Designed miniproteins, single chains, continued (3). Designs and how they scored, part 14

Each design is a single chain, and the fold is of that chain. pLDDT is the mean over its residues in the fold that is shown.

## One batch from the design tools (miniprotein)

Design m8455
Fold by ESMFold2-Fast:
Structure m8455 (fold): chain A 80 residues (1-80)
Amino acid sequence: DPVERLLERLKEKGIEITPEQAEKILDIYQKFLDDIKSGKLKNVDVTKLAEKIMEEAGIDLSKYDPVEIMEAVKEVLDEL
């Protein structure tokens, strides 16, 4: 389960979010990957993407580092 794996990875980094927030993060990131593959996105600021994902998932941008969240998401998807 990618949601459970993402929650575990984030918890290891001291980041506590809900399963619903983790599911939203994975959904938004998958759409991002689809947009890259389809050629809709050619240049991406990883930090800005991470901030957008956190904002849409309802995660406090002042509480957590967006880059650490994106690293955890990438690790989970790379291991699938």
Scores: mean pLDDT 74

Design m8456
Fold by ESMFold2-Fast:
Structure m8456 (fold): chain A 73 residues (1-73)
Amino acid sequence: MAELKAFIANLDKKIEELDEQISRLREELARAQQQGASSSVIAKLQREIQFLEGVRALLQGMRSWAKQILREN
């Protein structure tokens, strides 16, 4: 039980860190688009955001699974 709670807490922290990173990258993307940055720069930022959103989705899935196991005991 303690181990599952610690695991969930660790996932929550990592998801929060990813949310912050994604938010910063989205702000950078908006700024780059506003400033007329090259298509390659915009594409790189978009790919990085999509990758991190994918990682976040996987961690969310793991968190949901772990919470279900914890609730069922």
Scores: mean pLDDT 84

Design m8457
Fold by ESMFold2-Fast:
Structure m8457 (fold): chain A 85 residues (1-85)
Amino acid sequence: MVEEIEKLIDEAQKLIAQAEQALKDGDIDKAKELVEEVEKKLKEIKELLDKNKDKLSTHQYIVFSLEIVGIEAQILILKKRIKKM
């Protein structure tokens, strides 16, 4: 469960890095697809975190919640960059 949440967060962060690289390379369509994949993974992470909040330590819940907020901020930045292109 904890390992599954960590894996999904890692996968989301890797997709964000790939989206940033796609934008740097001028591949806007690929960046859009990657951002959509990140949003889908973010939804899965949030659902998994909410379902298991009673099984997580307070520290683990806070850390994962902050990582989610960070991913959401990165998605918004990527969407704004895509929209300007």
Scores: mean pLDDT 85

Design m8458
Fold by ESMFold2-Fast:
Structure m8458 (fold): chain A 63 residues (1-63)
Amino acid sequence: MKLRLTGYVADLAGLEDAGIKFTEIVKGPTLTSTLASVEIDESDTDKKATLRKGMQDVVEERL
């Protein structure tokens, strides 16, 4: 099942280098206020854990 995670990202480039592909990126007024969304497989627990550590105020949505 696909899962969408949306939250604030401080190190966008580091997450992209780790193989995370963001579907939506909205830059805010500060370097740490970038809002991003990513779609992953719910069974990919490693990516989910990485995103939860790299993102703030994370909202999870089932697709």
Scores: mean pLDDT 75

Design m8459
Fold by ESMFold2-Fast:
Structure m8459 (fold): chain A 98 residues (1-98)
Amino acid sequence: DERVKKVIEEEFDEIKEWVANDPELSEEAKEEALRLIEEARERALRAKTPEEIREVFRELKERLAKVPGVSESAKLQLVGAVELAESRVIEAFEEAKK
């Protein structure tokens, strides 16, 4: 579904922009977070169901929470941004179902 793929790409671009603009993240933390986000984007584009999307975002949130050198406040903000993106991608999958 092209519409779902477009939403996935747009939402992951927003997460990347959030990471790039976070002044609390070191360059090393940004590089690791962006790598994890890109891997999750590729997995989300291969997903066929909302349940598979939830699994991709669950794994992403778990891995992002473990990135070293990031404050708990910055981690909570990043996880929040990911949860907003997850919600929008899930909605797109549900809208694509007739």
Scores: mean pLDDT 82

Design m8460
Fold by ESMFold2-Fast:
Structure m8460 (fold): chain A 70 residues (1-70)
Amino acid sequence: TPVLQQVVDGLEVAKRVWSPEAVAEIDRELAEFLRQAQDASPEEQLRLTEELLGRVADIAEAEGRRAAAE
């Protein structure tokens, strides 16, 4: 979907400034999302997408706090 491509493109930009730990975390989350979404119903795909977006937001917030503390 166009939304998934935008998320992937945004993550590539974010990975340039995020810690290696945060990059590894989101890569694991994205891989698990793609695996689950492949076999999921449309309703479950929507739920998984919402959970992924929430996780991306949480990691971005934590990375912002880390950068501000350095």
Scores: mean pLDDT 76

Design m8461
Fold by ESMFold2-Fast:
Structure m8461 (fold): chain A 59 residues (1-59)
Amino acid sequence: TAKLLELLKHPDPSIRGPAAIGLLELGVPQAVILNAIDATDLPEAEKEHLKDVIEKFAA
């Protein structure tokens, strides 16, 4: 899971989405993933996009 957490801050947005979904598939709690996203230095718009991806996948 450490590799997928590193990929959350990857410069390529097409990699960040699959990394977040991969963490959910591995059973990492949504709250942990959201906290990890907030801990990155990504622009707020990119953080919101990743959170939206997680919410839509979880629905």
Scores: mean pLDDT 78

Design m8462
Fold by ESMFold2-Fast:
Structure m8462 (fold): chain A 73 residues (1-73)
Amino acid sequence: MEILELVKKALEALDQGNYDEAISYAEEAARVAEKKGLLEVTRLFNTAIEYIRAGNRDKAKEALEEALKLLES
């Protein structure tokens, strides 16, 4: 699965309240980003995972959307 699709799946799962799925997609996206040397994007995915685990949906969404913006530029 391409990294852009993984981020979109993570955002969808987060919006649906499926936190375990959101974490799973974000972890896969972080692995792909790390292998590609995308350090800032990898950091944003790890930050989003931390916020999801803390129950902070809004901050998790912000981090995932920032990662998506960087991947689309």
Scores: mean pLDDT 86

Design m8463
Fold by ESMFold2-Fast:
Structure m8463 (fold): chain A 62 residues (1-62)
Amino acid sequence: MEEKIKAVKEAANEAIKKDPNDREGVAKAVREKAEELGLPEKVKNKLLKEGLEASALGELVK
């Protein structure tokens, strides 16, 4: 579980580094990686929120 969450956060951070103003691109990166790794919907939605919040602040997900 931990490794899967880390992989989704890394995908979000790569999208943020590419373009922090592309909220749709950040959201897509989180959704695609979470679905690839079979994360539960609740966990996916939490990571999506964290990624979009970080992007809005110009920060990376921790």
Scores: mean pLDDT 79

Design m8464
Fold by ESMFold2-Fast:
Structure m8464 (fold): chain A 98 residues (1-98)
Amino acid sequence: DEEIRQLQRQALDTALQLIDAAQAGDDDTASSLSSQLVDTLVRLARAEQAAGLVEPVPEDVLRQQISSQVSGLLNQSRTNPEQAERTKAALEEDLAAL
């Protein structure tokens, strides 16, 4: 599904930018990108649910789960550079495969 692939590309690109901003100490940009990533991932999950690819979850529950995951990525990028580099490499590989 092209719409799902476009949202996946957007999410991966935003996540990579988030890691870079967080590692650079650009807190304003990292905060903005975190909010953008949450919105994109919620839209992606809703598109996947509509396509029957994943089990439906109420949007409020989904948004809370995704917000927690994005906050985790942001914290990891700030506090664990080695793991952040591994995460970045995996995301870059996923983006290249799309």
Scores: mean pLDDT 85

Design m8465
Fold by ESMFold2-Fast:
Structure m8465 (fold): chain A 78 residues (1-78)
Amino acid sequence: MMSKEDAERVLAKLAGVLSSFPREVQEEFLTRLLTSAFLQKDEWLVELIKRTALEELGLSEETVERLEKLAEEEAQRM
């Protein structure tokens, strides 16, 4: 299993790759990651993904909250 430190490193690298993509692609990818984290009920992973979006990708707090809501709704539908 990937450690929490390994997950943080992988997400930082993914953020670097995602920064070259359009905002729409970044938002879609982050929503899918958050949905997976909500399905796993992994609160630590949800917070890590949110921090990565804010700090590494420079998304606004409003945008991150919107993506979190969309991901939670998607997880509830599955």
Scores: mean pLDDT 80

Design m8466
Fold by ESMFold2-Fast:
Structure m8466 (fold): chain A 112 residues (1-112)
Amino acid sequence: SAAAAEAARRAEWEEVLARRPEPEVQADLAAAEANFPAAAERAARQLAETYGLSPELVEEVRRALVEDPPEEEVERLLARVAAEAGEEAAEAVRRLLELAREQRRVLEELRA
């Protein structure tokens, strides 16, 4: 599964970081954090191509991926996606938001 592959990459990355000089670790973390908005834009665009989301809804999904809004705002966004593109599209957006939160959590832990 994608989740298992991501967990394996994280474990390998944590092992690599334990053996690297601190300045190189900090530079890699800064680059990953700086590239997160671009990754979110690509992910939102792929969802639009797959499910036919409007440009306005694509921008809202991109912002949600970057800004990590409260659960109430996430549920409202998912309801709008479901209304416009169907439940399968809403589920895909939910999973993407979960992956984005996990990515942010991993970056925060690796910084500590």
Scores: mean pLDDT 72

Design m8467
Fold by ESMFold2-Fast:
Structure m8467 (fold): chain A 64 residues (1-64)
Amino acid sequence: MPLDAEKTRLLGLLGFPSDGVLDAATREAIRAFQAARGLPVDGEPDEATVAAMRAELARLGLPL
């Protein structure tokens, strides 16, 4: 299924696969990020996951 442009950009900036489609590879990348951040591991780019991605980019000094 298609990803929002924002979610695709966030994944790409964090170095994860970001082809604009929420496929199995993208879901696994999201699960890995969720596990690393102590979030519920569901493979969905939910509000908590997006907020954690934004926080990580801000910590690294990167623009969203």
Scores: mean pLDDT 71

Design m8468
Fold by ESMFold2-Fast:
Structure m8468 (fold): chain A 97 residues (1-97)
Amino acid sequence: NADFDADVYEALAEIYLGIAKIDESRGNFEGAADAYEKAGDLYVKAAELSTDPERKAQLYRKAAEAYEHASVLYDKAGNTQKAEEARRKAEEAREKA
């Protein structure tokens, strides 16, 4: 989509990282994990839209970090299934970096 580029998706991912930190500080571990997972998904979308190999690799690394954080927080919330899914998404993003 011409109206949505990598910069817009990356900026949205950073907003969700901010939301995740607020939820985590409030003890809302599942809400924080959901926000980190959304940030990861947005970084993946930004990477897919990027044609610069260096930027693409950086965005996939950021996605992996967001998914790893989501996995840890899902485990804290007692949601093992979502934690395992987030961990798998992190591994996939790292392979694409």
Scores: mean pLDDT 88

Design m8469
Fold by ESMFold2-Fast:
Structure m8469 (fold): chain A 90 residues (1-90)
Amino acid sequence: SVDERLRELLREARETAEEARELAEDPNADVTRAIGLAIRAIGIAFEAALLSGSSGSKEKPPKHPLAAEAQKAAYEAIEYALEALKHGKV
């Protein structure tokens, strides 16, 4: 079902984003890997947004009932990517 697949994608995006944050927080970890995981999480979150019926490219948000969760997951993934950049080498 769409609901089931959407929740699965949202969970995967969140878990991947959390893993990226954990690596970014570790001063001895490879920041490049943290950034890569954050980008992956963003990709999965956008796949969820597309499945939720979001055409995405135009101003308006998705219209599926789970669209808000998909959009939130995308923003969370982006936030973790930015956090990984803050822990960068420069």
Scores: mean pLDDT 66

Design m8470
Fold by ESMFold2-Fast:
Structure m8470 (fold): chain A 80 residues (1-80)
Amino acid sequence: MKSVREVLRDFIRRMAEQKLTEEELKELASRFIDELMEKYGVTPEELLAAVRELRESEDLTPQEKRIFDIVIEELEKKLA
């Protein structure tokens, strides 16, 4: 199977290709985070670290960066 990072990249790319509202993106990001933690046994802290690293290291479009920011915000809410 693909690594957590590859699955995350694929999710961001798919979301960037769809004309979704910010509310729809937040809802889908929250669900995706829950699914990813369940399937891979990663903690919210581990996932947040991976998301931040990908956002810094990848050559991303502005739309993809926005989706990464939404995922980061949803992860930070789960850690509060």
Scores: mean pLDDT 77

Design m8471
Fold by ESMFold2-Fast:
Structure m8471 (fold): chain A 86 residues (1-86)
Amino acid sequence: AKEKLIEKLAKLVQKALSKIKDEEKREEAIKLAVETREKIEKAKTLKEMVEILLEFIDELRDKGIISEEEAEKYKKEFEALAKELE
């Protein structure tokens, strides 16, 4: 369960980073991704992991790293994955 969520996070980060032209925003996205991964590693339940990932997506959107549409898509993908892992 945890491994699939971390893999999905890694894919999201790689795709987001490929679109970032600003070095400072890229560094911030990487830092946020590292912090999010550490939180997932410490999480004990699937619900906690999903909440951490949804918060990460909201942060990326709020910082202008991803679009509102991309944020909605990724949230739905993580929620769907979590439902399959239950």
Scores: mean pLDDT 78

Design m8472
Fold by ESMFold2-Fast:
Structure m8472 (fold): chain A 87 residues (1-87)
Amino acid sequence: MSPIEKLIELLESLGLLGLAEFVRLFTESARANGLTEEQILAMIRSFLESEIESAEKELPSLDEEKKKETEELIRKYRQVLEFLDKL
């Protein structure tokens, strides 16, 4: 199983179904444009880092319920980044 296929399985297991579908479609498009798996994974990592930064900046402005949801999302995204670092 490729690193990208393992990533998609992890995303699905975490309930990040929209992100899993995005990664599938992005990978198909990127491969069609001649990008390597290493380049694709680096772009996915950068996207996740950007999403975490954006979410963390929003946290102080959120109510308690949305803050908990956003903190859980950040936790899941960080788990995905740790997985990518181990590849």
Scores: mean pLDDT 85

Design m8473
Fold by ESMFold2-Fast:
Parts: C-alpha cells; structure tokens; sequence
Structure m8473 (fold): chain A 72 residues (1-72)
C-alpha cells in the first residue's frame, strides 16, 4: 500500500543518514520514482548538513537495493 511504501522509505532515509560508514537497505513495494526521490532527499539533506554521501542503487527482482556511505 501507499502508506507502507511511505513508511519503508522514511525508515530507509533514517537508517542511511543515522551514522558514518556504509549502510544497505532493501526496498520492496516502491516505484523507481520513489527510490529516485529518496536518493535526492538523502543527497539534499547531506548537503544541507555539510556531510558527504555516496549512493548506489541496484534493482533486483522488482526490489531496490540502496547502498550509502555517509561521512558527517
């Protein structure tokens, strides 16, 4: 559902921005556009805070694997 996807995306953003170092999240039940918006939101927040972040996204079996490495 839309609500479930929104919660998963919010949790993913919090996880990927929670601390320095590499993190991985797996997103299911989301669209490519939602994942692209998540990446843009993470990059925007990192830039706003003066942090550095590297993000890579892979699609597997209709799911998205998001890799992020944060340096705050």
Amino acid sequence: SSDQAGLELTRAASTLLSSDGPKTVVLSGVTREQVEALVRNIETEAARQGWQVKIRVEEKDGKYVVYAELKS
Scores: mean pLDDT 79

Design m8474
Fold by ESMFold2-Fast:
Structure m8474 (fold): chain A 82 residues (1-82)
Amino acid sequence: MTGKAKVVVETPELGEVVAEGTGYLDGSAFGLVVTAGPLPVGYTVITPAKDGEIPKPGTEAAILGPDGKVVARGRITEVEFT
């Protein structure tokens, strides 16, 4: 499933990160490709998902730079997917 998404991640490296863009949800993973907001275009956020459900606050998340390398890891504090 694909839609508009916003994720807020608390990270030790970057502090609070707000990512806005296109979300992708399947049975095992949720990903967000940044298209807007404070985190620059080309960044991505990926987190595990269960049973195709939107990840809950407290779920581990990885933030990847434009080169696909992990730049920070943290926990989701907020998630929106429409």
Scores: mean pLDDT 79

Design m8475
Fold by ESMFold2-Fast:
Structure m8475 (fold): chain A 80 residues (1-80)
Amino acid sequence: SKVDEEAEKLFDEAIARETDPDFKASLEQLKNDFKKLTEEQRKKFVEKMREILADPSLTEQERKQRLAEAYKEILEEESN
């Protein structure tokens, strides 16, 4: 879907921009985990990714933490 294509682009751009190898590994793991989500979960996650990645007040470390937290929230919300 276009959502999956946009998500791949956002992940690839974030991974390419990251200079810290530990943070790169975290983003690559998150990209793999994203593929396990349902279509609706992926759509919600992409919206959160755009907000987090576009926030100029966040450091790179904070962006990665927020992305991991967003993924966890999506999993927990959809367990209802």
Scores: mean pLDDT 76

Design m8476
Fold by ESMFold2-Fast:
Structure m8476 (fold): chain A 93 residues (1-93)
Amino acid sequence: MRAEEELRRRGEELVEEARKLLDEGIERARRAAEAGDVAKAQQIAAEVLKAGDKLVDEAVELGDRRTASRVASITSGGVLSAIGEAVEAELRR
């Protein structure tokens, strides 16, 4: 079984994609909140979560369920915590 190394390499690429997706989403949501468009910031958060779910599905199809869990933790945890806090901070001005 030599597929293990290729599976791990592809899994690392999915984790990196998830991190970039989250970072870009946070930046876009913060800019929208700063412009006073809280609804757009929340919509961006929802779009990042949806795109993250697709990355999780890809990891599952590769047979790497541990990577799928890591991707889900990055996107779900990061979006709900970081974007939620950024939006709330702007609203409390």
Scores: mean pLDDT 75

Design m8477
Fold by ESMFold2-Fast:
Structure m8477 (fold): chain A 67 residues (1-67)
Amino acid sequence: SEKEKKIEELEKEYLEKVKKIHDEYQERMADPSLSPEEKLKLTFETFARVADATAEYVEKVIEIKKE
């Protein structure tokens, strides 16, 4: 259905966004100059970014399903 196609497109965009966040996290974590405290902060910031992306994706899916 058209709704299913829209949800599949949103899922693809969501997965690409999460992959980008993960790739950026891995690159930054590879910096040997980062302190353990900075690495912990980066981890929590990355978790928050993924949570925000997930919330946006879920909200958009709910809007489509309400139609």
Scores: mean pLDDT 86

Design m8478
Fold by ESMFold2-Fast:
Structure m8478 (fold): chain A 86 residues (1-86)
Amino acid sequence: MNELEFDKEVAIGLVEIAAAVAKLYIERHSKDPEIVKEARERIDKLVEEARQKINEAKSFDELQKILDEAVKEINRIADEAVERDK
């Protein structure tokens, strides 16, 4: 088994889990359906972009950087959506 390819699958799974948790957080804390919809669409687009970057990663260090940035951006979108709904 290619070790880097396995790490990529794990990283994609972690991004998807982070997205699911962020969407649940938004749903629980946001009352405006438009804000919820826009935030979910932004997270879905970011997950797809992260999947592409992860698949193109050439090293474990590059993979970790992509994963860290994707998780940070997902959390930023969730926090922004919740704060705008207050």
Scores: mean pLDDT 83

Design m8479
Fold by ESMFold2-Fast:
Structure m8479 (fold): chain A 58 residues (1-58)
Amino acid sequence: GAAAEAALLERIAKAKELAQQGASPEEISKATGLSLATASRIKRQAAQDQNEAVRSHL
């Protein structure tokens, strides 16, 4: 049962929030302590989620 896993999930959650605000991967990395690669992945996922949300089915 890992406190480290909980801490990582918290950082990821904050990174997603920053990505939603339009922060760059570099800013996300600086704010959360995640690597640039991880920050870029999170930003990509956030962008995909936003695209899915605005897509309407007629």
Scores: mean pLDDT 74

Design m8480
Fold by ESMFold2-Fast:
Structure m8480 (fold): chain A 87 residues (1-87)
Amino acid sequence: DAAERARAVAIFAEARAAREAEYQAAADAIDAGKLSEAEVRAFEARLLDDEIEALERALAALDPSSPAYAELKAQLERLRAEREALL
C-alpha cells in the first residue's frame, strides 16, 4: 500500500543521502591527500554497510508480494556485490 511504499522509500532515501554525503567528504579528503587507499576502501565499505542495513530494514517492512519489494531486493543484491568487491 501507499504507506508501506512511502516508509520504504523514506528509509532508502535517508541511507542514500548519508552515503552520498560521506562519499563527497571522502573525495575531498582524497583530493587533499589526507586518506590512504586502505582508508578510502574502509570508508566506502562503511557507507555500503549502512545502505545495505537500510535496504534490509525496508524489505522487512514490505509485503514480499509488493512490487517495491522486488525492486529493493535487486538493489540490495547489487550493493552486497559492491561491498564484496571492496573487500
Scores: mean pLDDT 74

Design m8481
Fold by ESMFold2-Fast:
Parts: sequence; structure tokens; C-alpha cells
Structure m8481 (fold): chain A 75 residues (1-75)
Amino acid sequence: SEELERIRELVKPDASLAEQLEAMDRIVSLADKISEEAYKRAVEFRKKALELIKQGKDVTPVLREAVEFVEKEIN
């Protein structure tokens, strides 16, 4: 719950790219503690986010999906 609260703080509407990347890394780390399946899914979200960054595209939609995914896996 404490880690999930930190992730939520990092994904606020005014979040910097650095904060969004930290949130993604924390999502992957949290998913790894839940299950192998959750970890694999979180890694795919991270790969998608990094590819969007390389293309100069907004990562917000992918980050939102990753947060919703990990919240459902915890509950």
C-alpha cells in the first residue's frame, strides 16, 4: 500500500518525465513482488513507455494503464 501511494504521487497530471519513469520502475518492482505474470505484464508496459519516449510521444496513457493494472493485482 505504501509503495502504491508513492506511485500515485509520481503520476499526477503535472508529473515530469523523470517522475513518470520512476513510477514505471516502481510499478515493475511492485508487480515482481505479486507474481511472475504481473511482472511480465508490467515489463511490457515499461517497454511500450520507453518506445513512446524514443518517438517523442506522450507516455501518460500507457502509464495510466500500468497503474490501473497494478492496483487491480494488489486488490
Scores: mean pLDDT 84

Design m8482
Fold by ESMFold2-Fast:
Structure m8482 (fold): chain A 87 residues (1-87)
Amino acid sequence: SAVELIKEAKEILSKLDSEAAQQAIESLNKALEAIKKKDYDSAIEHLRFAIGAARLLAISDGKKEEAEEAIRLLEEAIELIKKEKQS
């Protein structure tokens, strides 16, 4: 589910110990609340903000790979939310 993908991304980002990761996590918490209210447009906006914040973590080492995995999970979550919205 989109919620499970978002929670997995939060776990990855929580290990990166940076302000950008913290901003991403805050946006993911807002996205989860929006999903709970079925406000899918707000959820997608918050997820896109989190992806933007995670991209600021672009480091040439292992943290970049972890950030990219979190971004991939969040992009998958957006696609699942879009399908739910179309139903």
Scores: mean pLDDT 80

Design m8483
Fold by ESMFold2-Fast:
Structure m8483 (fold): chain A 89 residues (1-89)
Amino acid sequence: SDEDFEILREAAREVRDNLLKALKNPEKKEEYVEKAKEAVKKALEKVEHPTFKKILELLEKGKIEEALKEAIRLETELGVEELKKIVLG
């Protein structure tokens, strides 16, 4: 649904932004990681998605770079899907 798509897109962006900030700002790393975890948890309450479950697991294990790669991958896939819907009418 359009609502599910927007939830996934917004959450993927928020996760990506916070994890990039965590990697660039070690003094606030824990703060940004917690914001990313909250974004994932909130999204999972509304939409079941395997990528968000994987991101949460990676963040719980402290694998920030791997979690960031998963968020970027999902954001890219969602962007391609949106473009395809616009082009195909």
Scores: mean pLDDT 85

Design m8484
Fold by ESMFold2-Fast:
Structure m8484 (fold): chain A 75 residues (1-75)
Amino acid sequence: TDAIEAGRAAVEAIKLLLEDKSVEAVERALELVKKSREYAAKARAAGPEYQPTVDAIEAQVAAIEADAAAALAAA
């Protein structure tokens, strides 16, 4: 489902952030986070049964954004 695709994109963003805290790696992670949100929105539009999965993915995305902001502040 689209919600699962969003979750996978969030995981890839985390991996990029952990690999290198450079500005470029953080920018790539934020782009994957942005795509995750687009897929989450599509999953929400598809049906209410996907809401718990979308909520879990949104939580992962929020955590990644916080980590990305911290990495940029440290750079």
Scores: mean pLDDT 70

Design m8485
Fold by ESMFold2-Fast:
Formats: structure tokens, sequence, C-alpha cells
Structure m8485 (fold): chain A 88 residues (1-88)
């Protein structure tokens, strides 16, 4: 179903975000160019997640839309923190 597809996509995105965050922490001190690429990847994911949120709302999947909104805000806050670490 569409709901199951959105739930699986959301779960996969949450896992990917966690893995990219951990990878960033490993490389930021040794490979700043790779760290910048990870940061850009996270930034580029935001518009796609915003579209997914809007589609979820249109389909009446408000709980999924709220989870996506929370995830988007968590990613934005992490991007800010990671960028500050890179500028040190």
Amino acid sequence: SKRELFEEGLEATEKDFKELKELYKKVVKTDPEMAKLILKGLEHAIPSLEKMKEEARKLGMEEIAERLDKLIEEIKEEIKKLREELEK
C-alpha cells in the first residue's frame, strides 16, 4: 500500500541519516573534502523530504507527515552543528 511505502521510505531515510552522521564524525578530522560532500548530501535531501511530507498530507497520512516534519527539522539542526564543526 502507499502507506506502507511511505513508512518504509521514512524508516530507510532515518537509518541513512544516522549512518551519514556517524560517517561524517569519522572523516571530519582526516578528510574535510569528504565531510563537505556528506554535508551537501544532507542539504540536498531536504527538498525531497519536503515533497514527501506534502504528499503524505495530501493523502491524509498526517502521522507520517508529522514524523517527516520532525526528521526534516532534526536534519537541519544537525547540518548546522556539522557545519560549525567543519569551520573549526
Scores: mean pLDDT 84

Design m8486
Fold by ESMFold2-Fast:
Order: structure tokens, then sequence, then C-alpha cells
Structure m8486 (fold): chain A 71 residues (1-71)
């Protein structure tokens, strides 16, 4: 339980960093980190927490894609 909470917190942290980034490559790196923590959450089997992390990762990926299109 505590491990899943920590992984969700890390996913949120990197997703927010990606959204706040003005540099597309930096945002892409942060989105990649968020995705890595989502993958680790999948391995824990915590369905509810993993679903929340997936939504955060999707938001970060979308923000990063918009930045990449502006380059």
Amino acid sequence: MKMEEELLEKTKEYAEKAKKSKDAKEALEYTGQAGRYVGELYLTGSEEVTEKALKLGEEAAKATEELLKKE
C-alpha cells in the first residue's frame, strides 16, 4: 500500500514537471519518467492506483505532444 502511494506520488510529480516544462525535450524526459512509474504500479497489481497514474501519464504525454508540435 505505501509503495503504491509513493509510486503514484512520483508519477504525479513527473507529470506536473512535464506540464510545467517549456522545453519539449525536457517535457518528454519527464513524461518518460512518469511512464516508468506507471509501469512499476502495474507490477504491484494495484488497479485503482494504476488507473489514476495512467490518467496522469496521459495528460503529461498530451502536453508534451503539443510542445513538440510547436517546435
Scores: mean pLDDT 80

Design m8487
Fold by ESMFold2-Fast:
Structure m8487 (fold): chain A 92 residues (1-92)
Amino acid sequence: DLAALREKLLADADRLDKLSKEYEAKAKEAEDPLLAAYYQGISDVYRAGSEELREAAKLEDVEEARRRGRETAVTTTGRLLRLIGDLLDSLL
């Protein structure tokens, strides 16, 4: 059911928006500029994720939505693996 999929994507987007606002508030309360920047970065990622889910909810076709989901997962996983690799290289 495409309607049920859209409802779920929008609900998940709303949850990510709430997390973004929570971390934005933590950033404003932080006395340490480094900790404030760290929380702001988390807020930015959740806001971007929320927007991506809202764009996915506009897709008309289940198969098209499935293709976009696969592309997003591959791209996100690739970025995460590169970040982990860079971190390990800096520690080793």
Scores: mean pLDDT 73

Design m8488
Fold by ESMFold2-Fast:
Structure m8488 (fold): chain A 76 residues (1-76)
Amino acid sequence: ERERRIRELEELLKRRYAGTYDPEKARELAELLADFGVDAEEAERLMNMPPEERERWLLERAPERIERLLKEEAEL
């Protein structure tokens, strides 16, 4: 299931950037998005959003994940 999500995200990224996006970076980004709980449909919406709205969406979609990242930064 996770691998299928990563594959869908990778295909979406390649399609959106029309081969301009590095395939290796597309896979890495797809893995990060999948770990973040983002599916292909949500990823497409994120790519079309302004940066500020994208941050707000991520906070709402994965608040627990965001809190974890913020806690790690605070410990630095």
Scores: mean pLDDT 61

Design m8489
Fold by ESMFold2-Fast:
Formats: C-alpha cells, structure tokens, sequence
Structure m8489 (fold): chain A 83 residues (1-83)
C-alpha cells in the first residue's frame, strides 16, 4: 500500500527530472530508496550524476539520509570513473 504510493511518487519525480534536471532524479531516487527499490534508485542517481555531477556532490554534502548519500556517492564515482 504505502510502498506502491511511494513508487508512483518516485515515477512522477522522475518525469519532472527529465524536464527540470538532476534535482528531480535525486528526489525520485530518494523515494525509490524509501520504497525498497534500491536498483531503480541507483539508476536514477546515475542519471543525475551524468547530467550534473556538481549538483549531485552538493546533495551528498547537504545532509540527505545516509543510505541515499551512499547511493549518490556510488553513482557519482561510477560516472567520474567513466571519464
């Protein structure tokens, strides 16, 4: 019930991310983490890092929860490694 609601909210945030950029993808990823969908969260965090790695770094430093921060760090490192 609540997980399904979180997934729908995350999908809406993902659509906003496609229009508004990395903040929407990070928000979608955080909601997917809360819903237990870590694989999708990691995918969307990677998209955010590819678009704007500096913005992702800002979110890591801004005090998001530890699990979201770890996934953001992993996505940022993967994108930077591919340079």
Amino acid sequence: MEKERKLKEAEKAYELGKKNGPIGYVQAAHLFVEAGEEEKAREYMRLAAEIDPEAVRFYIDSGVDEKTRELLREALEEVEKEK
Scores: mean pLDDT 72

